# Designed miniproteins, single chains, continued (5): the designs that were tried, part 65

Each design is a single chain, and the fold is of that chain. pLDDT is the mean over its residues in the fold that is shown.

## One batch from the design tools (miniprotein)

Design m18248
Fold by ESMFold2-Fast:
Structure m18248 (fold): chain A 76 residues (1-76)
Amino acid sequence: SRAETLKRVVDIALELAGTDSQKKKLLVKAGARALELVQQGRVEEARDYLTSGFKEAGLSEAEAEEAANRIIEIAA
């Protein structure tokens, strides 16, 4: 279901955010928006959006791309 997919995306975003409450809010919002973009067929925009958010969370470029790809696979 869409709700179950959203929960999985949110859970990944929360793990990546650590303990920072503001970063949790921003990454959860980024994950939710990326899910909407994937559902609209805007997959590359979703990938870029997630990769940028994960880099802000302190991930390396390679780790951010891997995490973004995993969320896109869940959302598709």
Scores: mean pLDDT 76

Design m18249
Fold by ESMFold2-Fast:
Structure m18249 (fold): chain A 86 residues (1-86)
Amino acid sequence: SALAEAERELARLQQRDPYVTPELRELYLQIFKDYLANNGKVSKELELKAQRKMLEALEEKAKKEGAPKEVFETLEEKRKELEEEE
């Protein structure tokens, strides 16, 4: 299911970035659930915007916790991947 796919993707992001909190993951899942409940009427642009907001939150957390440079490099790489999806 699409929800199961989103859960796997978020678990993968958590493995890449140890600063992903359960709260951030739950927020993203809720946005995705709303997307599914609306029969996919949400635009791809809105979905990408939600993913960008999650990355922004992760970047803020990394800055606050003094994460190593590699974490910021991973987040920047993921941001570029999302930009290519547009």
Scores: mean pLDDT 67

Design m18250
Fold by ESMFold2-Fast:
Order: structure tokens, then C-alpha cells, then sequence
Structure m18250 (fold): chain A 100 residues (1-100)
């Protein structure tokens, strides 16, 4: 949907660092989890990659519950019908593992 694309573009343009506001980042994670349900596989793939990058960047500061929700959403994306989404989810999970 056009709205999904615009929201993803805004999220991609948001710079997330380890000093970012946790509440704002947790809201971004929730939006990215919703974008993983987009009918557009390109949006789902990009959402998966960004979700992994954000969680990896702020892993020590995010609530364990939010990290668990994001990781579970990415694990579900590994079963996505589109191979690009599956590869994006795999790479995102690797980023999170590397940050541990």
C-alpha cells in the first residue's frame, strides 16, 4: 500500500543510535512488525532488514519483551512465501546474533 511505503521511507530516514530515545525506538519496532504484514514483499523485506538493524543497535537498552517480539516476527518472516523476505529475515537475525 502507498501508506506502507511512505511510513517505511520515514523509518529508513530516521537515524537510530545507541543514544536514541528507547520509547521512540520501541514504537518504531512496533511499526516495523506491522510492515512485515504488508502485501508488498519489497516493503516486508526492507522492514525485516531495518528491524534487525534497530534491535542490534539498541539491544542492551531495549526491553527484553520488545526484543522477543521483534525476533519472533523475524522468525515468522523466515517462512514468508517470497525468498527476498526470507533472506532479509535471515540476515536481520544474524545482525542481532552478532550484537549479542
Amino acid sequence: MEEDRKRLEELLNTVVTKDSDVEEVEEMIEELIELLKSPDPEIRAQAALLLGRIIATMLDKLSPEVVERGVEALREALKDPDPRVREAARYALELIEEAE
Scores: mean pLDDT 84

Design m18251
Fold by ESMFold2-Fast:
Structure m18251 (fold): chain A 91 residues (1-91)
Amino acid sequence: SPAQAEADRLIDELRELVENFRKKYAEAKTVDEIKKIVDEANKRISELLDRLNEVLKQLSPEEAARYRARVQEIMDEYFRLVVEANIEIEK
């Protein structure tokens, strides 16, 4: 369905945002750069998740649950990285 194709595209974009965050975080030289990278990633991911939630409303509850599980795996990885970054910022 068009909604499934759109959800798949948004999941791929979410993975790319998390990978870009990881790469930029690894290259960051200062605490201020890390703060900027976290803020930008949080904004872009939030906007994408809002769009994804609207698309998931067009799917069956079972299909939406499968997409939400995929999102959760990606977001668990992202939140691990953000916790590490925040520890570095606070010290």
Scores: mean pLDDT 88

Design m18252
Fold by ESMFold2-Fast:
Structure m18252 (fold): chain A 58 residues (1-58)
Amino acid sequence: SDNLKRMREAADEAEKLGDTESAGQIQYYLSLGLMFGELSEMYADIAVEIAEEAKKRK
């Protein structure tokens, strides 16, 4: 499963935007994904959505 990779990529995307709040939210979900691997798919989707919303807020 590449879910943890998707979360890391989403975090990098938020960091590129200078959106430290969204990056922090994504890192929180990454931490949950590492702790609860069975939920990692759900948390990856949330992380990607946060990054997409950060782009739209420009």
Scores: mean pLDDT 78

Design m18253
Fold by ESMFold2-Fast:
Structure m18253 (fold): chain A 97 residues (1-97)
Amino acid sequence: MTIVEIEALDEKRILVTAKGENAKSVLDEIIKYLEKLGAKVKQKIYHSENEATALIETDKPAPEVLKEIAKYLEKNGYKILEMKLTPKGGRIVAEKK
């Protein structure tokens, strides 16, 4: 099981964290999707075998990107555990089995 946390740091920056036994694979899958949307990976850190983060910059407002990520996650077998969206930011927590 892998938990994904996606947090808008501001209107243009999103932090993606994957935690669990497939953390690197899950993070790379989400990054690949975000790159198809035109987002840029600014930093990628593998903290351990079970935790990885990426800092993403987007030309679109981060809340709009988070909505698109949520749709992607649901279509790809993730369960949304938490979703909070604000005009300037938001947070999503999702689970992949």
Scores: mean pLDDT 84

Design m18254
Fold by ESMFold2-Fast:
Structure m18254 (fold): chain A 58 residues (1-58)
Amino acid sequence: SPELEATRRRIREFVRIQRDRVLAGDFSPDPSAPVVDVTSDEQQAALEREMDRARAEL
């Protein structure tokens, strides 16, 4: 679904930025971190998968 794809894109972009910052030695919290309201089980599962992928990239 378009909403699911948009959620994945936002999470990937956020993770990429945070990963790059950490690799550059910047560990400060990002106050602009995106908050995504996930209400469907499918969107929740996609969010969990992207978060797991993000953890692996760290």
Scores: mean pLDDT 64

Design m18255
Fold by ESMFold2-Fast:
Structure m18255 (fold): chain A 65 residues (1-65)
Amino acid sequence: SMEELIKQLEERVREALALPDRDKRVQALIRTTNEVMDRLSELGLSQQDVDELSLAIQRVIEEER
């Protein structure tokens, strides 16, 4: 489900943000973003679903500041 996908992505973003090395955090975030974009292309999700995933990821990044 979309809810489960969002939850899994939020968890991965939190894990990336918890890395102590700034460069490793940036690389982990880039990798997670690329994986998301690749999966969105394959899942045939609507633009609304894509926007919801993007907003959820942005929210996690802001919360972990």
Scores: mean pLDDT 72

Design m18256
Fold by ESMFold2-Fast:
Structure m18256 (fold): chain A 94 residues (1-94)
Amino acid sequence: MIEEAIRHLEEAVRLAEAGEPVERVLERIRRAEEAFKKWVEKVMEELGASAEDLPEEVKEKILEALREMTELAERAARLLQERGEAPEIAALPA
């Protein structure tokens, strides 16, 4: 569910604010990414559609979720950078 992805990112921000190890913060970000990918795949399977054939309402929901997730991930990354614990210039794993 998309709510699970958002909750994992909220937890990542909380862990970063609490001074928890960077590995725990990054693991929560990875789980959020996995949950989001599974949700998108399920939506595409249920609609029997390719990405280009998605209804506009579905595209808008995906974009809204991506915006929210990006804001939370950027917040977690900034907190890690302020702590001097962020790895290199790419704070998020691919």
Scores: mean pLDDT 73

Design m18257
Fold by ESMFold2-Fast:
Structure m18257 (fold): chain A 79 residues (1-79)
Amino acid sequence: SMAEEQKLRELAERMTPEELRKRGQELVTIGKVLDPDAAALAQRALATPDKFEQVRLLEEAERRLNEALRRSAEEIRAG
């Protein structure tokens, strides 16, 4: 949607390439343990030359990892 595209544009303008690289590396490390699909998205972001696409992929990776973390926390509390 246009609203989601606008949010991604604002993030891309706000963040430096170094901040995006660092965040991508962190998400790969966490994703390898919690969600391999999220790790793959973060790896694609690190390989992406377009800053907007890099931010889009990192946001999707973070969304997936947040879902995985919630699920893991619920399983620990239930068990």
Scores: mean pLDDT 82

Design m18258
Fold by ESMFold2-Fast:
Structure m18258 (fold): chain A 55 residues (1-55)
Amino acid sequence: SAGAEAVGALEGRGAAAAGGMGAKDGGNQESYRAAVENPDADGATARAWAEAGGA
């Protein structure tokens, strides 16, 4: 549904933003792989990030 797709896009942005910040450390590429392998776990973090930053 459109609502689910919109939520999915927001979740994707949250995960990408969190990963982007970690990239500055240069050593967080392994964390990106972990996030990609565990999208559900990263989804929870992305939601918390979206709620904090989206408000």
Scores: mean pLDDT 51

Design m18259
Fold by ESMFold2-Fast:
Structure m18259 (fold): chain A 92 residues (1-92)
Amino acid sequence: VEEDLEKAIEALKAGDGDTARSYLSKAANKLGEIMKNETDKEKLLEIYKRAQELVEEVLKAARENGHTDVAIMAEKLLEFLKKRIEELEKEI
């Protein structure tokens, strides 16, 4: 997840929105698989918080470099992550 998000940031800074979208999509898919397979709520919370930090950097890079489609994808993923973090924090 982290490596995919870091590669998305690099691609955005290089002006490659297609590569950035690909890596952001891979990260989102991996997060979905982690959610299905990981039952430890504290571990899930740690993963989601780290993903949130990196997706915020993706959003910033997308906005600064004019990649509106990637920015929308990052905003949507951030909303998902924030809601999941809030839910997990209430259960821990």
Scores: mean pLDDT 80

Design m18260
Fold by ESMFold2-Fast:
Structure m18260 (fold): chain A 86 residues (1-86)
Amino acid sequence: SMKELEERRQRGLERVEERLKNLTEKQKENMKKLEDDTIEGMELMLQGVINSILKNGKKLDKELEKKILEELKKTRKDLEELFKKA
Protein backbone atom coordinates (compact mmCIF):
# COMPACT_ATOMS: atom_id res chain seq x y z
CA SER A 1 0.00 0.00 0.00
CA MET A 2 1.01 3.67 -0.21
CA LYS A 3 1.09 3.65 3.60
CA GLU A 4 3.78 0.91 3.51
CA LEU A 5 5.83 2.97 1.02
CA GLU A 6 5.53 6.06 3.27
CA GLU A 7 6.43 4.08 6.44
CA ARG A 8 9.48 2.49 4.78
CA ARG A 9 10.54 5.92 3.50
CA GLN A 10 10.31 7.44 7.00
CA ARG A 11 12.21 4.53 8.62
CA GLY A 12 14.93 4.81 5.97
CA LEU A 13 15.31 8.57 6.50
CA GLU A 14 15.51 8.08 10.29
CA ARG A 15 18.29 5.48 9.88
CA VAL A 16 20.25 7.75 7.52
CA GLU A 17 19.90 10.74 9.90
CA GLU A 18 21.14 8.64 12.86
CA ARG A 19 24.06 7.30 10.79
CA LEU A 20 25.07 10.84 9.72
CA LYS A 21 25.14 11.98 13.39
CA ASN A 22 27.61 9.16 14.22
CA LEU A 23 30.03 9.40 11.26
CA THR A 24 33.75 8.95 11.93
CA GLU A 25 36.33 11.37 10.44
CA LYS A 26 37.39 8.60 8.00
CA GLN A 27 33.78 8.19 6.80
CA LYS A 28 33.48 11.99 6.32
CA GLU A 29 36.38 11.84 3.80
CA ASN A 30 34.05 9.94 1.41
CA MET A 31 30.82 11.92 1.97
CA LYS A 32 29.92 12.25 -1.73
CA LYS A 33 30.27 8.49 -2.27
CA LEU A 34 28.29 7.79 0.93
CA GLU A 35 25.53 10.16 -0.31
CA ASP A 36 25.40 8.56 -3.78
CA ASP A 37 25.43 4.99 -2.34
CA THR A 38 22.72 5.89 0.21
CA ILE A 39 20.43 7.49 -2.40
CA GLU A 40 20.88 4.48 -4.74
CA GLY A 41 20.22 1.99 -1.90
CA MET A 42 17.10 3.84 -0.77
CA GLU A 43 15.74 4.09 -4.35
CA LEU A 44 16.33 0.34 -4.89
CA MET A 45 14.59 -0.51 -1.58
CA LEU A 46 11.58 1.70 -2.39
CA GLN A 47 11.39 0.24 -5.93
CA GLY A 48 11.13 -3.21 -4.28
CA VAL A 49 8.16 -1.99 -2.21
CA ILE A 50 6.55 -0.48 -5.35
CA ASN A 51 6.97 -3.78 -7.24
CA SER A 52 5.34 -5.65 -4.31
CA ILE A 53 2.36 -3.24 -4.36
CA LEU A 54 1.90 -3.77 -8.12
CA LYS A 55 2.30 -7.59 -7.89
CA ASN A 56 -0.39 -7.80 -5.16
CA GLY A 57 -3.14 -6.75 -7.61
CA LYS A 58 -2.86 -2.97 -7.35
CA LYS A 59 -3.09 -1.76 -10.95
CA LEU A 60 -0.82 1.17 -11.77
CA ASP A 61 -3.31 3.90 -12.62
CA LYS A 62 -2.31 7.51 -13.39
CA GLU A 63 -3.00 8.75 -9.84
CA LEU A 64 -1.09 5.91 -8.15
CA GLU A 65 1.84 6.46 -10.57
CA LYS A 66 1.86 10.20 -9.72
CA LYS A 67 1.85 9.49 -5.95
CA ILE A 68 4.69 6.95 -6.29
CA LEU A 69 6.80 9.37 -8.37
CA GLU A 70 6.16 12.19 -5.85
CA GLU A 71 7.26 9.94 -2.93
CA LEU A 72 10.45 8.91 -4.78
CA LYS A 73 11.26 12.55 -5.70
CA LYS A 74 10.59 13.71 -2.12
CA THR A 75 12.79 10.90 -0.73
CA ARG A 76 15.74 11.90 -2.93
CA LYS A 77 15.32 15.58 -1.94
CA ASP A 78 15.09 14.71 1.79
CA LEU A 79 18.24 12.55 1.56
CA GLU A 80 20.17 15.31 -0.26
CA GLU A 81 19.04 17.78 2.44
CA LEU A 82 20.18 15.44 5.27
CA PHE A 83 23.64 15.12 3.69
CA LYS A 84 23.90 18.93 3.27
CA LYS A 85 23.27 19.30 7.03
CA ALA A 86 25.92 16.69 7.91
Scores: mean pLDDT 78

Design m18261
Fold by ESMFold2-Fast:
Structure m18261 (fold): chain A 92 residues (1-92)
Amino acid sequence: MLSVEQLLEKLRELVEQVKKETDEAKLLAILDEGEALYRQMVALGASREQLREALELLLEGYLEALKKTTDKAAILRLIGRILRVIGELFDL
C-alpha cells in the first residue's frame, strides 16, 4: 500500500499524463485511476490539505479531458465528476 504522499505524487503524474494524451479511452482510464488514488487517500485518513490538493488535481485532469472528449456519454460523465469534485472542495 502506498503512503498518502506517494498517492498524491502519483495523482500529479496522472494529471500530467492527461495533458499529453489525445486518445479519449486512455484519458478516461487515467482519470479512473486518479479517482481510485483519491479514494485510497480518503481511506488512509489524508489531511484536509492533502484531500484539497488531490481534488484540485482531479478537477484539473477532468477539465483537460473534457476539452479533448467528443463522445456525449463520456462528456456527461466528466461533467458529473467535475460537479462532484467542486461540491467536495466546498464541503472541505
Scores: mean pLDDT 84

Design m18262
Fold by ESMFold2-Fast:
Structure m18262 (fold): chain A 75 residues (1-75)
Amino acid sequence: SLAASLTDEDLRRGLEVVRAGIEHLRSLPASPEVERRIALLERAAEALERALAAEDEAERVRYAEEFLRLGAELD
């Protein structure tokens, strides 16, 4: 699966991009859509952090899949 093909480097880059996105959105005027996107990105960051901290491949893939699912919600 796509989630199983993500490397540590991919996950770390994803986390940097997600964190930058959160900072950008927090600089914008508050709105329900901005708040919704921040919440989704914060959940995505948590999933990426858990994937990177995972002790085994199956746990890592589960969190990477959660990250990809949350990314789809932003569309």
Scores: mean pLDDT 85

Design m18263
Fold by ESMFold2-Fast:
Structure m18263 (fold): chain A 82 residues (1-82)
Amino acid sequence: NKEKLAEAVKESYRLAAGLKMADILREENPEIAAEVRRAMRESVEKGYELAKKLASPETQKKIDEVYKEALERGEKAAKEIL
């Protein structure tokens, strides 16, 4: 099923972004990183939203770039499968 494979690929990009975001946050504040990782257990998007709220402005820019790039790259990869 190509549609299920495409969704799995998009999810793999989101998961990879989640790990990168957690690493970036840990450099600034391990406690914030831990709280964001807990939110990511529900969804990577919820973790991203919480990270944007709690992190410093400089770290928020890095988090935003990582997440948006992952969504764009995941979408492109999914289209290659479909």
Scores: mean pLDDT 83

Design m18264
Fold by ESMFold2-Fast:
Structure m18264 (fold): chain A 101 residues (1-101)
Amino acid sequence: MKREEVLKLYEEIVKEIIEKALKDKEHEEQFIEQLKEIIIEALKHFGRPKEEIEEVLNMKKEELIEKYLELGRKLVEEAIEELGAEKVLEELKKVKEIAKK
């Protein structure tokens, strides 16, 4: 039950951040480059093959967003297993308050 609350809050935070970033057309290219970097680092963390990492450089915006959400969800699940759902929930609530700025 707590695990589902954590994942739902994570998805809400990430969607809000993405929507806000995509509305800023002046910084859209910078945001896309940051997404690629974050995705590549996450793939390295999960020990994914070099070929999958290289594919990220040629991904479209929609594919990057989907991959970012997928990998972020896996990282949150890993954090829940390591730290417990309640602690992860508290940390995500702090992130949500910062993201509202």
Scores: mean pLDDT 78

Design m18265
Fold by ESMFold2-Fast:
Structure m18265 (fold): chain A 70 residues (1-70)
Amino acid sequence: SIEELEKEIREVLEKEAKASEEEIERVLQMIRDGRGSHAGAFLATVLKADDETMKKLSELARKLMELLGL
């Protein structure tokens, strides 16, 4: 479900990327807006997420965007 994917994305961002609540909400909003490239840039440049975390978040974001019809 959308809620389960958002929860999983939140947990990865919090635990693996060490993102703040505000940063997590920004990433989720970028994904909901269909701005996947902006979300990826934010993860790499602002959160400085490693390759494994980026790969995991990319897969989850893809699934979430599919459910949102994006």
Scores: mean pLDDT 83

Design m18266
Fold by ESMFold2-Fast:
Structure m18266 (fold): chain A 79 residues (1-79)
Amino acid sequence: MDKMVDAIMDALRNGSATPEGEKAAKELEELLKKGEEKGKQIYNKILDKVTDELLKKGKENKDEEGIQHILKIKEQMKA
């Protein structure tokens, strides 16, 4: 589980396709298509990590409105 999350997060942070990230993304897509609970758990963990990084930046900038907007998007995008 964690290896797939880490591979996808690394690809997202680097802003470029990595072989490991591409493989992990395809595996996650297959799990989600099958309706597997594991796929939803992996997807939600990635969403949590991405939104945590965005929330940290919002807190650094004291952007209260931006923080609220990110939290709303997180709730809307959760599987």
Scores: mean pLDDT 73

Design m18267
Fold by ESMFold2-Fast:
Structure m18267 (fold): chain A 82 residues (1-82)
Amino acid sequence: MERRVDMPTMEVEIRRLEGEVIVRRSDLPPFDLDADPVAAEALREGWDMEGRVEIVQEEVVDPETGEKTLHTTVRLTVVFRS
């Protein structure tokens, strides 16, 4: 029944901008920090880590058919600072 109700999607965002590390991943199961070379290096270098969880629900309407699908995204943002 993916056309009417989408399975919850987990997004993990880790990106580097001016001293911050943010990397984006959209996957289930949970993100493995040890498997990400950027996150692993930041932790090894002794950078501080801060995490935030956000749940977002969005109703998407197909412009061709008018069919509505509910999408649920669980977003985890991890920021590394030196």
Scores: mean pLDDT 54

Design m18268
Fold by ESMFold2-Fast:
Structure m18268 (fold): chain A 109 residues (1-109)
Amino acid sequence: SDGDKVAKLLRKIAQLIKENPSLLSKTKRDQVVQSLELAADAAKAGDNQKAADYLSSAASILYEEAEKTGNKKVKDMADLLYEASKALKAGDLKKAAKLLEELAQLLES
């Protein structure tokens, strides 16, 4: 159940983002959280392509916010979600899970 692990990590990351209101505006935070929750549902269903597309959308939102604010942590979050999206598209769920674990650790720091 690598898909179940990916789904659990995505839900954990969504919760950590909700708990860090200083990282993003409310609108951008709500959009990223929604994309991560939809990605978790897709990953649990085994739809790696759909999960990857939702992660790519979340990464795009974070890249736009990082460019606007200069926030390095937001850029690092975007990089990890983008790389996780590529891993999911390749069917490499173990690599995706590792990248998402790194993102969760970044958010807990």
Scores: mean pLDDT 89

Design m18269
Fold by ESMFold2-Fast:
Structure m18269 (fold): chain A 110 residues (1-110)
Amino acid sequence: SAKVEEAIKLLEETIEQIKKLTKEALAKTTDPEQKEEIQSIADFVIDRIQDLIKRLKEGKISIEEVIEELEFIKELLKEYSKTASGLLKEFIEQVVEILEETIEKLKEIL
């Protein structure tokens, strides 16, 4: 459906925003352990969104279920941010903001 195509495009745009944010965060940090944590979080979120895109393309998930999955990822990141500090915390909070914007846009498509 046209709504599913629009949802896929939004999720692909979300991946590109997270990739850009990750490159910027990695450029700002000099600590190898912090770089590894930033990259690990980015990879986790991107991989989950890519799986959602695949399931949408295969007709195995609804836009409503995609919103529920993104809300779950967002809450998991919010909990992790409570124990993080500095540039890592800032990065996680910015990823959460991107996910919140994506969720609101997906709700407009429903």
Scores: mean pLDDT 91

Design m18270
Fold by ESMFold2-Fast:
Structure m18270 (fold): chain A 84 residues (1-84)
Amino acid sequence: KVPKELSDYVQEVLKKYNLDQSYAPKFNGLAGYVVYVKKLPVDKAKKVIEEVAVELSKVSNKALVPQKLAEIAQPTIAKVEAEA
């Protein structure tokens, strides 16, 4: 279970970038991984969520969204982790 602050932020980001709410469990999983496995602060987890959502919002074929999420998740985490 992710912190409420992160699950609320996932809902806001999905709405902001017009992504389907059915992606919320995958984004919550990403948020939980960033906080509980990578041990990064909540603010960095929020940044990972938003950067991933921005990239997914550019995907024209929505059937490819899960594949694109898998491709960009780890590079985005590494980038945000390196930012401080």
Scores: mean pLDDT 81

Design m18271
Fold by ESMFold2-Fast:
Structure m18271 (fold): chain A 85 residues (1-85)
Amino acid sequence: LTDEQRKDIILSLIRMMSSIAKHSEKNEKISKGFDELYDQVRDSSVEQAEKALQQALDLMKKYDQAVEEGDEKKKKEYEEQILKF
């Protein structure tokens, strides 16, 4: 894959995550966070974009774990971190 193709894939994945959060999960804070991340990644190098996507995926994994455990405090903490992208 070219660097342009890799970046397009990363941007598409971030956009998909925003859409899923907004329409399937109805979580507007997470959706807003991913919209902000999309803008940051669009203006970044492909290497920075890959690192940003990995950090976002790691944070979503922690959020999902908090949801499964019923930890409302951790859930809100990770939601806040996503919103501040």
Scores: mean pLDDT 83

Design m18272
Fold by ESMFold2-Fast:
Structure m18272 (fold): chain A 81 residues (1-81)
Amino acid sequence: KVLEALKKFSEILTKAVYEASKKTPEERRKLIGEAIYKLVVEISGDEERAKQLAERAYKGSDEEVNEATLEALRIILEAAK
């Protein structure tokens, strides 16, 4: 369960970051935020936390995107037990 969640998290984020590299900074943050939202909802079912993390990633600085990504990973790992 945990390894499958990690693989999916890594694959979806890597794809989103790669696609984002071709976009404006605003579009890049939106794509990463959408990926975080989808992963947190799909694995944990916690839509409120997913929305908060996606909004932080979308509107935040690079540091805030990193923090939101780490929180999303923590939530996903807890839910994948």
Scores: mean pLDDT 75

Design m18273
Fold by ESMFold2-Fast:
Structure m18273 (fold): chain A 70 residues (1-70)
Amino acid sequence: SKIFEDVLEALTTVLGSRYPIEKLLQIAKKAAELIKSGKTDEEIIRFLVEMGLTREEAEAVVEKYKVLSK
């Protein structure tokens, strides 16, 4: 799915090697499901924070995803 690919790219770009790839794949899969379900940016940010990202990292991921999804 392009949504999954774009989310994973955003996560890897923002977080680098800070998280293992298996965790990034888990986060990307769930975030892509939320995006496909029409969840708001704030709901996605909240989910990412619950998964262990800082709010600043979560906001950066959402902004990067928006650029990639164009």
Scores: mean pLDDT 85

Design m18274
Fold by ESMFold2-Fast:
Structure m18274 (fold): chain A 85 residues (1-85)
Amino acid sequence: MGIELSPELEEIVEKATKEALKLLEEGKVTPEEAAELMYEQVKEELKKKGLTDEENEEKLKKLEEALKKNVEAIKLYEKNKEKVE
């Protein structure tokens, strides 16, 4: 399961994901802020490259939904971490 991305969109998403995960691991952002930064970076890069056609808009909507689910999973992980000795 996944979003079928063009090579350019895959590169943008990969870069944004790495930056967001690095900030999250360093404790500089919350999981929610990391997801928001990733989404904004992808959106701005697509806009700068002129990749804002209907097909890329649909893929961005699917990415936003996937990020929301991922943030919920991370929040559950943090809550469970507080219950571990």
Scores: mean pLDDT 66

Design m18275
Fold by ESMFold2-Fast:
Structure m18275 (fold): chain A 61 residues (1-61)
Amino acid sequence: TKELEEAAKKLSETMDPRVIEAAGLALLHGGSDAAIASAARTYGVSPEAVRRAIERLKELM
């Protein structure tokens, strides 16, 4: 969505792009623990980093 793209762009100023992409993928799949774990594995980042990125994206939306 346009709001998610704008939030991701703002977050990319301070966070690893791979973590942001993983957070976006997890949110597209409902943001469940399974979606977070799957996205983290896909992008080679930690699930904890993905959770923090999701929290930041929610703050920006």
Scores: mean pLDDT 78

Design m18276
Fold by ESMFold2-Fast:
Structure m18276 (fold): chain A 91 residues (1-91)
Amino acid sequence: HMEELKQQYRSRVQELRERDARILKEAEEYFKNKDYDKVIQKIEETIKSTNNPELKKILQEAIDRLKKDPTLENLAAALGTIEIVKEIEKS
C-alpha cells in the first residue's frame, strides 16, 4: 500500500521526503519490470564514485537489503540513498 510505504520511507529516509514521489515512481518501474539487477548496478557504481567508507557501508547495506527482499520499499530506499550520496559527493 502506498500510504504504508510512504510512512516507512519517511521514518527511514527523512531527508528524501522532498523527492519521495519521484523516487517512488522510478522504483515502481523497476519493480514492475523486475529490473533489480539494474538498481544494484547503480548502487555499485555509486560505491565506486565515493571514497567515504561510511557512505560505502550504507550503499552496501542497501544492496544486501534489496538482495534479501526486493520490495518496492527497498527499491525506493536504495534509489533515495544513491541520490543522497551523489548530493554529498557534489559538495
Scores: mean pLDDT 77

Design m18277
Fold by ESMFold2-Fast:
Structure m18277 (fold): chain A 94 residues (1-94)
Amino acid sequence: MAVINRARAEVQGAAVAFARKLGQEDRIPELVALVDELFDAAIAAGLSAEEIVELARRVIRAFEEALRRYEEGMAPEEAVREVEEFLRELTAEV
C-alpha cells in the first residue's frame, strides 16, 4: 500500500499544480475527488501496485498534455473539463 499511497499523493499534487497553473483553483476539490474515486475504484477492482502506478503515470501525462494545450491557446476551463472527462472515463474502465 505504501507505493499506491505515494502514487495517489503524486497524482493529487499534479492535479493541484495543474489547476493553480490555469487559475482554476476552484476546481481543485473536484479534481482531487475524481483522483480519489479513480484510485479507490482501481484498488476495489484488485489492480496490482504496478498497474496502479502505470494508471497514475497515464493521469499525470494527461495533466501534462492538457497544460501543454492550454499554453498553446486552449481555454483554461476547457483544459480542466478535458482532464475531468479523462478521469471519469478511466474510472469507468476499471
Scores: mean pLDDT 88

Design m18278
Fold by ESMFold2-Fast:
Structure m18278 (fold): chain A 76 residues (1-76)
Amino acid sequence: EKERLIEEVLAAARELGEKQRELNPELTEAQLEAALARLRERLERAPVEELRRLLEELRRAVAEFDAAVAAYLAAQ
């Protein structure tokens, strides 16, 4: 189901964006919401295969970000 994949991609992108905002307060909630709205528009036109690849990449990026932050905090 394409709509489900779009929502999952947007959820993963939001999670990554929110994590980045925690480290950089210069990134506003409004900027994140604007970026997510533009992403949604692009995803609605994308093929299902591209959505699946992007979802896997975003979920990997979230995991890598969490690992990098944990390593950084442990090094403090």
Scores: mean pLDDT 79

Design m18279
Fold by ESMFold2-Fast:
Structure m18279 (fold): chain A 81 residues (1-81)
Amino acid sequence: MSRLEEARQVLRELADGVVDAAIARMKRGEITPEEALALVEDFIRHAVEEFVEKGYLTPEEADRLHQELVARARERIAAAA
């Protein structure tokens, strides 16, 4: 697996886990869908930034993955609301 493919897989799995936790909190009435999305977007931003700092991603790769992961999170949260 390439560096980019491995980083993408790890970040996707981490983001999916955070989305799952946020959806569980929404279903318990603890947070709104808007709050859930804000928490997940904040997590994704910090995670891709860390991967750039550690040399796992270029800034361009991080920008593309950030957009993909946020779009996926938005879709999953909307589907669960």
Scores: mean pLDDT 86

Design m18280
Fold by ESMFold2-Fast:
Structure m18280 (fold): chain A 91 residues (1-91)
Amino acid sequence: DEELIEEVVKEVEELLGEAEGLTARALINGLTTVAGMDVEEVAKFVLEMAKLKEEMKKADEEKKKELLKKLAKLNEELLEKAAKAYEKQKK
């Protein structure tokens, strides 16, 4: 699954730059190794969040507000899934 992580990090780098790519790699590794989430699931969230961030750069104020709400919802969903995966590991 290193290949999937590399693909996702590269796509994030292309959309948002190298610093965001490094952050994405750290987030994927943390959520998969600590919380026990599936790599594919985390990768999907990271890519969706990166695409929303890219869209926000091009959007007007009203659209930015809408995109920010979507980004917040994705982050909340990711954290819920991470907590649920961690709970399952404890059993």
Scores: mean pLDDT 82

Design m18281
Fold by ESMFold2-Fast:
Structure m18281 (fold): chain A 70 residues (1-70)
Amino acid sequence: SMAELQRQLERDREIRRLVEEANSKIEEYQKTGDKEKLEEARELMVRALTLRGYSEEEAQRIVDEWLKRR
């Protein structure tokens, strides 16, 4: 249905926005060493992953692993 398509497009747009914002925070962290930016990126990426269908626990685990490489 059109309503289902619109909800999917809105979710996809929000996911993209959250990921882009998280990457921006990581870039700031890499330039400044400000761990607050790293934590902001964590929160944004967890939200993006939960919107993609991961549980909050799985999302946190994935993000923890991702951030260890930063």
Scores: mean pLDDT 85

Design m18282
Fold by ESMFold2-Fast:
Structure m18282 (fold): chain A 79 residues (1-79)
Amino acid sequence: ALPSKEELEKRAEELKKETLEYISTLSPEEQKEVAQLLEERRRRIREWLAANPDLPEEIKYLAELTIEVIEEIIEEIKK
């Protein structure tokens, strides 16, 4: 069985925190490179979702949650 939406959101928040803690150990130059890679990944996920409108709702939800986490990480790096 797939985790509940609440469990997925909680795990996403934990992963975001761990990812940001790791990113904080990187140089400013490396942080900018990570942000660029995340922006590219977000773009690819959005394009993939647009190309596949008939995906199961559960998969769409996971992809959208992934985009949200990526956006939040990028915003924190740019602060």
Scores: mean pLDDT 82

